# Designed miniproteins, single chains, part 4

Each design is a single chain, and the fold is of that chain. pLDDT is the mean over its residues in the fold that is shown.

## One batch from the design tools (miniprotein)

Design m118
Fold by ESMFold2-Fast:
Structure m118 (fold): chain A 89 residues (1-89)
Amino acid sequence: MAAAEEARREAREEAERAARRIAEQVARAVKEGADELELEILRAMLLISLGVEGLVLAHRVGREEGERFFREALEEAERLIREALEEAE
């Protein structure tokens, strides 16, 4: 049970950190007046960063948890970038 409890805690903590970081990065880009191209570049960088984090998490807590993390974090990042693009001038 110890390994399962640690895996669950690690996955939750990583997901919470990723969500907060994505929200902060997108909000900062919008505040700095990022245009559509800059937001697309941010999206690409977030994809790479989340892919690496998902791989690290998969090695620590298991492939299923890493894949779920990557999928959910990617969907969140894409949603926030879409919202930012709608607000961009």
Scores: mean pLDDT 75

Design m119
Fold by ESMFold2-Fast:
Structure m119 (fold): chain A 62 residues (1-62)
Amino acid sequence: TPEQERVRQSAREMSEALDQAVQAIKLAVEVVMLGGSQEVVDKLRELNEESGRLSEQFLAER
């Protein structure tokens, strides 16, 4: 149905946006590692890991 196609398109766009956000976080971590503090790097890694864990947990309940 047209609705199913819209849902697939929205999911694809969301996936692309998430990939870009992850890449931005990785670049920020790399920049901080080159001249920043280890504490900031550790916090960014924790946030990225927690995001992935929540996503996996949500999918496991489906």
Scores: mean pLDDT 68

Design m120
Fold by ESMFold2-Fast:
Structure m120 (fold): chain A 64 residues (1-64)
Amino acid sequence: ALTEEEIERIAEALSKATDSMAAYRLGKEYREALSPEQVEALLAAAERKVTNKDVLEAFKKGLE
């Protein structure tokens, strides 16, 4: 299970990303590894921090 600190760290790293394909793959990886509650928490953190819409939408699609 991810801690709140780990979720914020992931969202911060994603906020600096420019590769939407890498963001999509990362989303898929977390979808498989995390509980639905942790996926929701990670999505909320990413939506607060990620300003690049292509990166955010790719990550969200990966989490589906």
Scores: mean pLDDT 82

Design m121
Fold by ESMFold2-Fast:
Structure m121 (fold): chain A 108 residues (1-108)
Amino acid sequence: SKLHEILRKILSKLSEEERKKFLEVLEEAKDLLSGKKPKNDNHLVFDKDGDGKISIKEFGEVLNGFGVKLTDEELKVFDKDGDGYIDLEELEEIIKTIKEVIEELEKE
């Protein structure tokens, strides 16, 4: 899986604390896309247009905040449908794959 390969590359460069924070940020984004009310105003990092979707550009900006710079081709791996956005189902697949990769990395 290209998604598993790129997430393993990303997460292997992050500390255990950074991996946990990255996962928390994505799970908060999933809650926002599923219609759950934000707990505070810091949720403005995602869905700047209020359309209930995360743009690939916004996702790339979050990764840059963790010190991860991806190419446009690598970012396209997260855009399964090629529409320039990450929907709820795509985000759930990303979160699931992150959890699997973290478990693999922590077994060493």
Scores: mean pLDDT 73

Design m122
Fold by ESMFold2-Fast:
Structure m122 (fold): chain A 110 residues (1-110)
Amino acid sequence: KKAEEYLEEAEKYLKEAEEYTKKAIEALKKGDFEKALEYTDKAAEYVHKAFEYADLAKQEASEDEEILKKVEEILEKLRKYSSIATLISIAAEAGEKAREEALKKAEEFE
């Protein structure tokens, strides 16, 4: 069924978005701002692709509650990774000072 095929593509691109978001976080932790920006750009690309296929799955799902529920779960995760990638990109563009301030702020709440 076409809805299931679109859902599989959305899940594939969601996984890529997650992997690049994790790589971006690791690059930021290492102070590799250039790689952090490269990985956030890739994460954004895969978030966009996953969103397109999730929307197509929703359009083809009709009243299939199981597929619609999976689409909603994908969209929630896409919003999360998009937000994280944006925060990492801002921190990477600001460089070492923003990284140090973010780490210091995290320690104050532990």
Scores: mean pLDDT 80

Design m123
Fold by ESMFold2-Fast:
Structure m123 (fold): chain A 56 residues (1-56)
Amino acid sequence: EEEERRRELEKKLEEAKKEAERVAEGLAKVLGLDEERKKKLAEALADVEEEAIERS
């Protein structure tokens, strides 16, 4: 049971990270962000998603 929940969470986290990267890429293109800022944005978005997933 616990392992199934862990696997589901891991998959959700990986998907959230991928989506955060995509959103950060789109935003970076629109805002003209540097590679460093783009990375920071992706990290911040991933953190928010991770927190949301961990809570649900």
Scores: mean pLDDT 75

Design m125
Fold by ESMFold2-Fast:
Structure m125 (fold): chain A 61 residues (1-61)
Amino acid sequence: SSEQRELSKRLREFYEKETDPEKLKKLEEAVNEALRIYLETGDIEKAYEYLEKKLDELEKE
């Protein structure tokens, strides 16, 4: 969907532009947890909702 495409774009841009290793580590952990949610539940929407929430928190500094 357009929302998932926008989230993917935001993730890529954050990952490419962010230089704070602690924020990058938190993003890596959030991505890994979202993947774990998807693999355990089969629910891609739940995984994306989790990841979007974590990215929103990280973008707020």
Scores: mean pLDDT 82

Design m126
Fold by ESMFold2-Fast:
Structure m126 (fold): chain A 60 residues (1-60)
Amino acid sequence: SSSTQEEVDRVIKTLETAAKNGELDPELAKKLQELIKKYVSQGYSPDEAVYLASQEVLKE
């Protein structure tokens, strides 16, 4: 299996946990998950996808 998918799954679980604990807005967590998946599908690494997703969310 691809190590990329394992890292993406780990990041998504971290965001879900933060949202459940009230550490992160649930709507923000959902947007970040969608953007991370989008950037990874475009060929970015999981770390790059997280960075790009965070930058895109901060512009709104």
Scores: mean pLDDT 79

Design m127
Fold by ESMFold2-Fast:
Structure m127 (fold): chain A 55 residues (1-55)
Amino acid sequence: SALLDRLGEGAKRLLQHELGLSEAQIRDEAFVIATIERESGRSGREILETLSSIP
């Protein structure tokens, strides 16, 4: 249902390490989106949707 739920475990762990997030933070979609947008200057939702399409 959430965008994060569409990510495989490998993709979630990669994103968690890339952004330096805790287990609690990686589970908070709004926080993950805000962090991606702060770090990249791009849409966090678009980035998560792109990552969720990786097989």
Scores: mean pLDDT 76

Design m128
Fold by ESMFold2-Fast:
Structure m128 (fold): chain A 83 residues (1-83)
Amino acid sequence: MIDEELREIAERARELAEKREGEHKVLAESVALLAEKALTASPEELEEIAEVAERLARRAEELGDEEIAELARRLAELAREKA
């Protein structure tokens, strides 16, 4: 069910992007894009997606956006599991 969870992350991240402004919006859009890419990514690409998602999670934490940080961390976990 990894692909289902990735689709859910992409959807939730798009919803957050619609409700956010500035850097928070860009982070949410990035999480959504990476979750969609993870659906068709190779194992090598999935490892890269996991690393990028971890960086997005750290940046979201720095900005105080717990919701985006949680989605990015879950994306990183799922990308590693799918790899």
Scores: mean pLDDT 87

Design m129
Fold by ESMFold2-Fast:
Structure m129 (fold): chain A 106 residues (1-106)
Amino acid sequence: MQVTQSPKSIEVKEGESVTINATFSENVDGKVEWYKQKEGEEPQLLIKDGSTLAPGVDSRISGSGSGTNYSLTISKVKKEDEAIYYAKVTSFSPPVWGPGTKLTVK
């Protein structure tokens, strides 16, 4: 099992939207979670089961996709959205993490 994320890094302006993609080497049947990792903080779950928003997560964040291709979209980006974003597939034991996408907000 192999996970790729694109882009590796992206810079956006506040108020813009950004989409981060994850591609899996095989069908993961929607068993995809998305996480936000800020420096000095614990990873925060954003999306589970490919598209289900985790409790307490901002409605600007959404997940979509099926089969081998999944996306995380952040609308109206804020400075506090600066982080590394990770896709994780949960249908494997142990779970497999993506390499991460670094988001910078200008």
Scores: mean pLDDT 87

Design m130
Fold by ESMFold2-Fast:
Structure m130 (fold): chain A 65 residues (1-65)
Amino acid sequence: GEEAKELAEKLREEGKISEKEAEALIKAADNGDGTAVRAGAHDARKAGEISEEEAKELEELGAKM
């Protein structure tokens, strides 16, 4: 969960995702909800906010939760 939370915070700091999106991902990671983390990564990628590689990393972290 911690690595997914750290990545979400980094993506927010880089201005790639909104504060609201980062907060949702962090809450999902804190709750151990890997499905919600993966869904958030997919949505951010589909919106063109993050790269395919960044989305894949966040999805892989969510899958390990």
Scores: mean pLDDT 83

Design m131
Fold by ESMFold2-Fast:
Structure m131 (fold): chain A 70 residues (1-70)
Amino acid sequence: SEIDKLLKEIFEVREKIIEVEEKMVEELEELKKNGASQEELDKLREEYMEKIEELRKEGEKLMEELEKLE
């Protein structure tokens, strides 16, 4: 059904967000171990946050489409 398709796509977007957040944490920890500056850490965080915001926007569109079907 269309609802099942949208739910699957919403789930996939949520999984992608989790993966991006996990990668962000791993890379930040690695940079900290290597003595990176706060500015370098902030820059990496900003780059990941942009990716997360894109995915959240995609998820919001899918949720709005799901609401129309209910």
Scores: mean pLDDT 85

Design m132
Fold by ESMFold2-Fast:
Structure m132 (fold): chain A 64 residues (1-64)
Amino acid sequence: MLLDREAVIKAVEASEKIPEDVKKKILETLSQLPEQIDAEALRSVMVNIFGVPEEVANEILERA
């Protein structure tokens, strides 16, 4: 499943469940990605690299 990068950025910015320092790093990473992002790859990065809880990552992906 492909997600729109701008929609993902807005969903991450709107999330109050991610610490500000982690949120900044995620947004910086998103700015380097293509306009269409694979949802499974993004979920894996958020959970395994940035330590975002799986429930929170899934909420963001569903909102995007």
Scores: mean pLDDT 81

Design m133
Fold by ESMFold2-Fast:
Structure m133 (fold): chain A 127 residues (1-127)
Amino acid sequence: SKEEEIRKKGIELVNKVIKVARETMDLFEEALEKLSDKLTEEQKNAIYNMIFLSRLLIKTAEEALKNIDDLEKFKELMGQIKSILDTIISYARYILPHLDPELAARFEQVISEMEKIKKEIDELLKE
């Protein structure tokens, strides 16, 4: 059925969100450790916020999986995931000019992956 197809695609997408959130959290923690002496307190706070939001992203994704049979609630939670991704992308874009080229390239890959996930969420939600 159409609902079963939405559930299957939704589960795959949520698992992708959890995976990317864990990988990007590790990257953000690495950036903070590597650049601790080079970043301002405001720039460090942006990275701390990205780590916090990545944890919130995992928690919201796990909540979405628990509500997979409640399609209305699932879609609401997917909308929240999209909003969290938008905020992480904004912080990542803010910090990008202050990173060394190797870290900057990795942050750009993360931004690109999160933007692709947002598009997949939009398709799922038909917004």
Scores: mean pLDDT 88

Design m134
Fold by ESMFold2-Fast:
Formats: sequence, C-alpha cells, structure tokens
Structure m134 (fold): chain A 101 residues (1-101)
Amino acid sequence: PLTREQWEADLDAFIEAVRSMEDPEEKARVIRAQLRTLIAALSDPSATPEQKEFALEGLRRLVRVAAETLPKELFDQLYAELKKEAPPEVQAEIDRVRAEA
C-alpha cells in the first residue's frame, strides 16, 4: 500500500530520527531492529518484487548510515550479528553493501 514517495519519505524520516539520537547504543539498537525487518522482507518468499526492491534499497541506505554514524566497534558488532542471522543470499548482499559504504 505504500507508494514510492511514501516509502522514501518514511525512510528519510527514520534516518533523520536516527541521526538525532545522542546515545550510540540506542542508535545501534534502532538501526539493528529496522535492518532485521528489511532482511526478513528480502527472505520472505511471499514478498512482491516491489517490496523486495524497497527492502534492498533500505538495507543499502541503512548500512551506509550505520557505517557513518556509529562508532566502529558498534558497527562491526551490528554487521557481524546481521550477517550471522541472514540467509546466504542476503549475506552476499550485505557484504556488497558494506564494501560500497
């Protein structure tokens, strides 16, 4: 039910909210929760191609934001946990996104 514009506006609002957080551990926790939701969408066989496209774009943007805003130690921990929890197909995409960040 989300339009491209609504999805982009929602993601932008989420990123702004994350950037406004003062506690790095709270930022990491909030980013992790959203990344888990996106990974679940990418792994869902019932998801539409459009839903998977939005989830992939969101994953790329949030991994980049995490790399830019989190201390290295928290980012490395977050990345390791997400990669461990993700299916092999999504693990490859997470590695590619990290390399681009």
Scores: mean pLDDT 77

Design m135
Fold by ESMFold2-Fast:
Structure m135 (fold): chain A 72 residues (1-72)
Amino acid sequence: MKEETAKALREAAKAVREGSDYATKIGEALAKAGELSEELAERVGEAGRLVQENPEEGAKRLEELAREVEEE
């Protein structure tokens, strides 16, 4: 589960950087994060909002969340 969540977060970050279907990828990452904890889901939601304001910084936050999930 954690590995799958981290993968979804990394795929979302990649989609953001490439300007592709990142909304769907963020939604998938959010669903996976919610299966682990409400706090993680909230943090993924915040990263998704940041993507709308600053895509590069939002992508970095999604990558950092993926690393944190793997290191847990």
Scores: mean pLDDT 80

Design m136
Fold by ESMFold2-Fast:
Structure m136 (fold): chain A 73 residues (1-73)
Amino acid sequence: LDALRAEYERRLAGTSDPAERERLAEEGAADLGVAAMRATVPILRELEAARPPRTLDEEAALSREVAARLRAA
């Protein structure tokens, strides 16, 4: 995620055309969203397979672990 974000930031910084900047911003937001989902799904599957959540507290713990691993990636 950080490498993809940095790439879009570099492209945006190198572009002076307002229309191209808007296009890159839209594409960057979409690509980063998809990349985040792709990174989240395998982490979620791994954690759920090991310890499926059965309570709201367990759901919250799972969400925190997914977020922590996503930040580390």
Scores: mean pLDDT 72

Design m137
Fold by ESMFold2-Fast:
Structure m137 (fold): chain A 55 residues (1-55)
Amino acid sequence: SPEQQAQILGNAAFARKAYDEAAKRAEERGDTPLAESIRQKGDEVAAQLEADAAA
């Protein structure tokens, strides 16, 4: 339904923000490799949620 699709897209945006905040904290601690891994994982999670909304 359009409501379910909107909620999933909202969840994707929230996931991106949450992973970006976590990556920023890792970067602030000087853990650049961890920050990159967190950002990559966030992109994967958001892409999967967006793909699920498009199906």
Scores: mean pLDDT 79

Design m138
Fold by ESMFold2-Fast:
Structure m138 (fold): chain A 76 residues (1-76)
Amino acid sequence: DIQELQAEIAKLEARIAELEKELARLRAELARLEADPSTPQSVIQELRLEIQFLEGMIALLRGMLAFLKRKLQELE
């Protein structure tokens, strides 16, 4: 029902916000490490894979959120 959908939307929004904060931190760390010529390429590669994984997860969750919000609007 509407109340269950609202609760699920709120949980997804909170999770997306948490992951976006983590993504911002990892992107800042990547920029710092790339600026350091002594950073091993393997460390940069691992961090890039972590960022790519999180970007994929955020995209999936945002898709789910959009779907649930559309369903909520249809129910009014």
Scores: mean pLDDT 87

Design m139
Fold by ESMFold2-Fast:
Structure m139 (fold): chain A 58 residues (1-58)
Amino acid sequence: SPREALRLMVEELVRLKKEGKISDEEFDALVAQLRATAREAGLPDEEIDEMVEKIREA
């Protein structure tokens, strides 16, 4: 499902960030892809922003 795909994308992005294997530029590009996927799945912008902030906190 789109929601399950988003959950897996969030988990993967959090993992890459914690491992320190991702540059700021690569991180921003993946966040942009996540935002696009979330909008296609019908998530409101507020929920998408909260999701991104959770990833950044990791």
Scores: mean pLDDT 79

Design m140
Fold by ESMFold2-Fast:
Structure m140 (fold): chain A 80 residues (1-80)
Amino acid sequence: MEYDLPVLHYDENGNITAVEVRRVEASETAVLAGLRELRRKFPEFEELIEEAERALREGDYETLNRLLREIAEKIREKYV
């Protein structure tokens, strides 16, 4: 299944320079692992990421993809 996954770009100092939403084919396990990694890196967005994890578990892929795009936008607004 295809998902609108956030992709983070970094400079040589580890600063986020860009956030891209890329439509990729992935397993649910891979997406869940990615969401857990995002929650670890961005604890300030924990609640939003937990909503995305819930949507994934419930098979609500429309809500999941909307939340993934929202997560990407929030990271972009704060760090880029």
Scores: mean pLDDT 83

Design m141
Fold by ESMFold2-Fast:
Structure m141 (fold): chain A 101 residues (1-101)
Amino acid sequence: PRVKIEATLGLPPELQAQVEAVLRSVADGLGLESEITLTAAPLGPPERQEDQLNAVAALRNWLQARLGDGDPAEAEADLARAKALFARAGSTLKVEYEEAP
C-alpha cells in the first residue's frame, strides 16, 4: 500500500521538519510506501499555527486508524476532521491512498 500526502504549512522550520518526520515514521511503522510533500507557507498568527498542529494531529490519527486499527468509520471521521482543520487554518491538504493489488 502507498500513501501520498501533500500539504502547505505556515510553521517554524523546526516544527515543519518534526511534522514531516512524525508522518513518515507512522507510515514506515505501518509498512507503507509514503510520498509526503510539505510546502512552507508564510507564518501566520499563533492561533493559525495551533490550528495547523491540530490538523496534523487529526491527519496522523487518520493514518493510524485507517491503516493500523482497521476501523473504517473512525478513519473517515478523522480524515474529514483533518480536512476541515486544514481549511480552517487557511492551508491545503491532499491525501491519496493506494491499496496494493
Scores: mean pLDDT 77

Design m142
Fold by ESMFold2-Fast:
Structure m142 (fold): chain A 76 residues (1-76)
Amino acid sequence: MEMEEELRKKAEEASKEYEEKAEELRKKGEESTPEEAKELEEKAKLYESIKKTLELSAEGMAELRRAMERVVERLE
């Protein structure tokens, strides 16, 4: 089984969880005091940053694979 596919799937699942957590915090912030809303928004931004990092890691693996395939093809 392809390891890249398994890692990508795990990254996608984790990314989705952090996205949902960020959205939940923002929704809760709308119902909170201004001070609490600010804290929740900062935490939501942190979760979005984690999500983007996971997405970039998955994309990076795909890009690296394509780059390696191109190099191998040129060396044939």
Scores: mean pLDDT 72

Design m143
Fold by ESMFold2-Fast:
Structure m143 (fold): chain A 58 residues (1-58)
Amino acid sequence: SAALEEAKKRVEELIRANPTLSPEEAAAKAREIGEELGLSEEDIEEVARQAATLAAAL
């Protein structure tokens, strides 16, 4: 969905701008963004998992 794609984009940009975020902090911010954009619970958890993975790789 467009909202899921927008959430993933915003989350990736946020994490790349803040490379000191822990995986837990990145997941928490991703959930906030997903909720703000009206994503389903499954989509919120998907972007949270991707955010944590990206933060762990930095």
Scores: mean pLDDT 82

Design m144
Fold by ESMFold2-Fast:
Structure m144 (fold): chain A 99 residues (1-99)
Amino acid sequence: MDKLIKSLQQQITHTRTLIKKAKEAAKKAGKTDAVKQLEELEKELEKIEKQGQEAIKNGDEDQILQQINQLLDLTYEVIGLMLDSLSSEEVQEVVKKVL
């Protein structure tokens, strides 16, 4: 359980940082539509975080794992949006800030 909880918390933190840095890059590049889409993904992250906290409280390992999988899917959506909306240099700067 503890290792799975730690993994969920780390993935939430990484995904939040990625979205924050992607939004900063999109705003700097004047990509207003990308900013709006990233704000929608940020709301999805908030939903996943809430569901993850409920799963932790209930000791539901299957639900914790499901939330981790949803976070990975969300991370791929953010990366895809960046690749569609930003230059290679802008994408590299965002990726560098997630580390």
Scores: mean pLDDT 83

Design m145
Fold by ESMFold2-Fast:
Structure m145 (fold): chain A 62 residues (1-62)
Amino acid sequence: MDASIKVVDDIAEKFEKQGNVELARKIREKLQEAMDAKKRGDEKKARLAWFEAAVLIAEGLT
């Protein structure tokens, strides 16, 4: 997950640049939730937030 944080943020930035600002915002919100959960040691919540970010990315690509 640590190595993937930058990749997910880069993907959100690309969506924002392409005009999908709302999707980029939602992806970054889930990424922040995942990071906050990791900081607290809550691996289950971190994984859930990370999965939700991945679903948003998939929706933007389909």
Scores: mean pLDDT 79

Design m147
Fold by ESMFold2-Fast:
Structure m147 (fold): chain A 73 residues (1-73)
Amino acid sequence: SRKEVIQESVAGILLGALDFAIRLLERGAPGAAADARTLLAQAEEILPELSPELQERMRRAMAELEAALAAAE
């Protein structure tokens, strides 16, 4: 359905953004921590609307970003 296609697309974009945010944190990029927190909030908001498989993938990506954010402090 249209909703499923949109949800998969949004999940894919966010998963890529979370991975990129980890790289920015590792490099000490300006604003990386604030951007990471914003992305985590966005991922958390869409999480309940995702399929179980995408929810698991998103939770793993969020955990990796949270760990990178903690290590960057």
Scores: mean pLDDT 83

Design m148
Fold by ESMFold2-Fast:
Structure m148 (fold): chain A 67 residues (1-67)
Amino acid sequence: KEYKEKLLKLIGEILRLIGDIIELEQKLKEAKAKGDEELAEKIEKELEELKKELEEKKKELKELEEK
């Protein structure tokens, strides 16, 4: 039954990351529209880290589903 708990936790982590990514993508569009290149670069770096974390969590989810 630990499988269900692991699945729910992982889904929750994935949903949180997706939410954070969407929020930062909106902030990035605002920064670019204002010509704030410094803020845009900072947000792009944060987005890259979050997208990398999301890919790792998606791999974990796929491994759980295959087992």
Scores: mean pLDDT 81

Design m149
Fold by ESMFold2-Fast:
Order: structure tokens, then sequence, then C-alpha cells
Structure m149 (fold): chain A 78 residues (1-78)
């Protein structure tokens, strides 16, 4: 399902972000953000099927803000 794919990508993003922080690898941090954003989009698509487009768009905007904020903090810590 879209939800299962979103969870898998989010978990992979978390692991890459952790490795980036441990190694100082900016490329891993960039890839982690990429996967986190893809996970957010898939989760929003799944949400749209149940709660409609407007709720999904609000959830996506919030998720992207969180993902990008975390990526900025990871980048600052490298």
Amino acid sequence: SLEERAIELAERAGELAKEALATGDEALAEKALELAEEAARLAAEALAERLGREAAEEALERALEVARGMAEKVREAL
C-alpha cells in the first residue's frame, strides 16, 4: 500500500540521517531529505483517499516543513 511504502521510505530516511550525523557525509543527509520528502508525498496521497485533498495538502505542507527543518539541523551539525 501507499502507507506501507511511505513508512519504509521514512525509516530509510531516518537511518541515512543517522549515518550522515555519525560520518559527516552531506550526500547522505541530502539523500535522507529526498526519501523523507517522497515518504511525505506518499503518505499525503494515502490520506487524500480517506480525508480528501485539502486535509492531505495541509498534512503534506506540515510534513515537508518538519523534514526540511530536520535536514537543516542535520546540515548544521555536520
Scores: mean pLDDT 83

Design m150
Fold by ESMFold2-Fast:
Parts: structure tokens; sequence; C-alpha cells
Structure m150 (fold): chain A 97 residues (1-97)
């Protein structure tokens, strides 16, 4: 059935979307807080061997796991941006600017 091929395409599109969003988050973090950007980059490096292994098989399950790993990295990046914004707001309130 065409169902497996369709699921693979949808997951590959999701993986590309996640990769693009991670790049955008990294660019914003590098602009605002290079140390926070390094945390996200190290997380990417930590999952790279698993992503490379999963790329060899290219099954629906492998693509799902790749998407999950990338989604976790994106979530970490968004959390770092959120924390940075909280820190900025708190410092601004204390400095009276």
Amino acid sequence: MEEEERKKRELEEEIERLRREIEEVLRELEKEDPEAAEVVRKAIESVKPELEELEKNNTVEDLKRRALLLDEILGLGLMEIGILNIIKENEKKKEEE
C-alpha cells in the first residue's frame, strides 16, 4: 500500500521543518546569548551519532525517532530563548531602564 511511502514523505518534511526551525533558534540565541547557543549546539552534537545510525535504515520508525530527537532539540532551544527573555525582563526591572 502507498501508506508507508506517504508516512515517510510526511516524516521527511517534518524533519526538514524541524532542522530549519532549529537553525532559526540557534541564530537568535547566538545574537542574544552565545552561551545559550552553545548549550543547544552541544545537544545537537550529542544526538548526531544516533541520527547518523537512523539515517542508514530510513524506515518509518527510524524517521519517527529522528523527528523526535530533532523536536527535543528544538524544545531545548525554545526553552533557552524563554529563559533568556525572563532574565532580560527581571534585569530590566531591577535596573530601572
Scores: mean pLDDT 80

Design m151
Fold by ESMFold2-Fast:
Structure m151 (fold): chain A 83 residues (1-83)
Amino acid sequence: SELEEYLKSLPEEKKIDFLKRQIAVREMALAILQAARDFVESLDLPEEEKQRLLDQINASITELQDGIAKLEKERKELEEKMK
């Protein structure tokens, strides 16, 4: 909601730039979480504890992927309107 209100307050060019930056930050976070998942997979931990950690990381990965997809859709819609 706060993000949506902020975006509505910006000129279209600045909205696109803001969305691109938000996507880039989330893509960086996604890469870090993917590396963390691979690291946890490599650890000699009890199976239940390993699975718990992987479930948490995978949930965060899914949330970021959904967030990126939503932001990319918003960016594309704005770019199409400006053509």
Scores: mean pLDDT 85

Design m152
Fold by ESMFold2-Fast:
Structure m152 (fold): chain A 86 residues (1-86)
Amino acid sequence: MEELAEELGIPKEELEKFKEAAKKAGISDENMEAFLEALRDLGAKGPGSLAKLVSEVGAGKILEELRKRGVPESDAITLVAIANNI
């Protein structure tokens, strides 16, 4: 997860806030990592905030990619919402 965040240019402080919010929402580490992998695989280019990277690739494409990876729709929607509010 930390290596993916470094590749995407996500600040360490922002990654920690994302992880804390996602854990509070009951989202697994595996589903959080799948979200960052989806951003990378969809061609998100850093450096930038999670909200910027989500905006760059599009929330709809992220949700579709997460569904293909077996992430529950409710978790995928929550991860996108968290990323947009950090």
Scores: mean pLDDT 83

Design m153
Fold by ESMFold2-Fast:
Structure m153 (fold): chain A 94 residues (1-94)
Amino acid sequence: SVKELLEEALKIAEEVLKLAEKYNDQRTVDGVRALISVIERALELVDKDPEKARKYVESALDIARNLLANSTNPDIRKKIEELIKVLEEAIKKL
């Protein structure tokens, strides 16, 4: 379900946050915290307002893609790529 995909995306985003904190990557920490908030908003809206949830997932994808473009750490990059794939799957089902 879309809800399960967004819950998986939230879990991966939290894993990215832990890696960014471990590597002292403050830009990624700040970006992922914003991303987590946007995914949480999408989760709140997925059943109540799917159109608005879709816009939050699109925003989350934009943030994730920007984080990937600016990351050089291979562990962080791999987790962001996994996150992007889950968010892309969620948006297709919205």
Scores: mean pLDDT 90

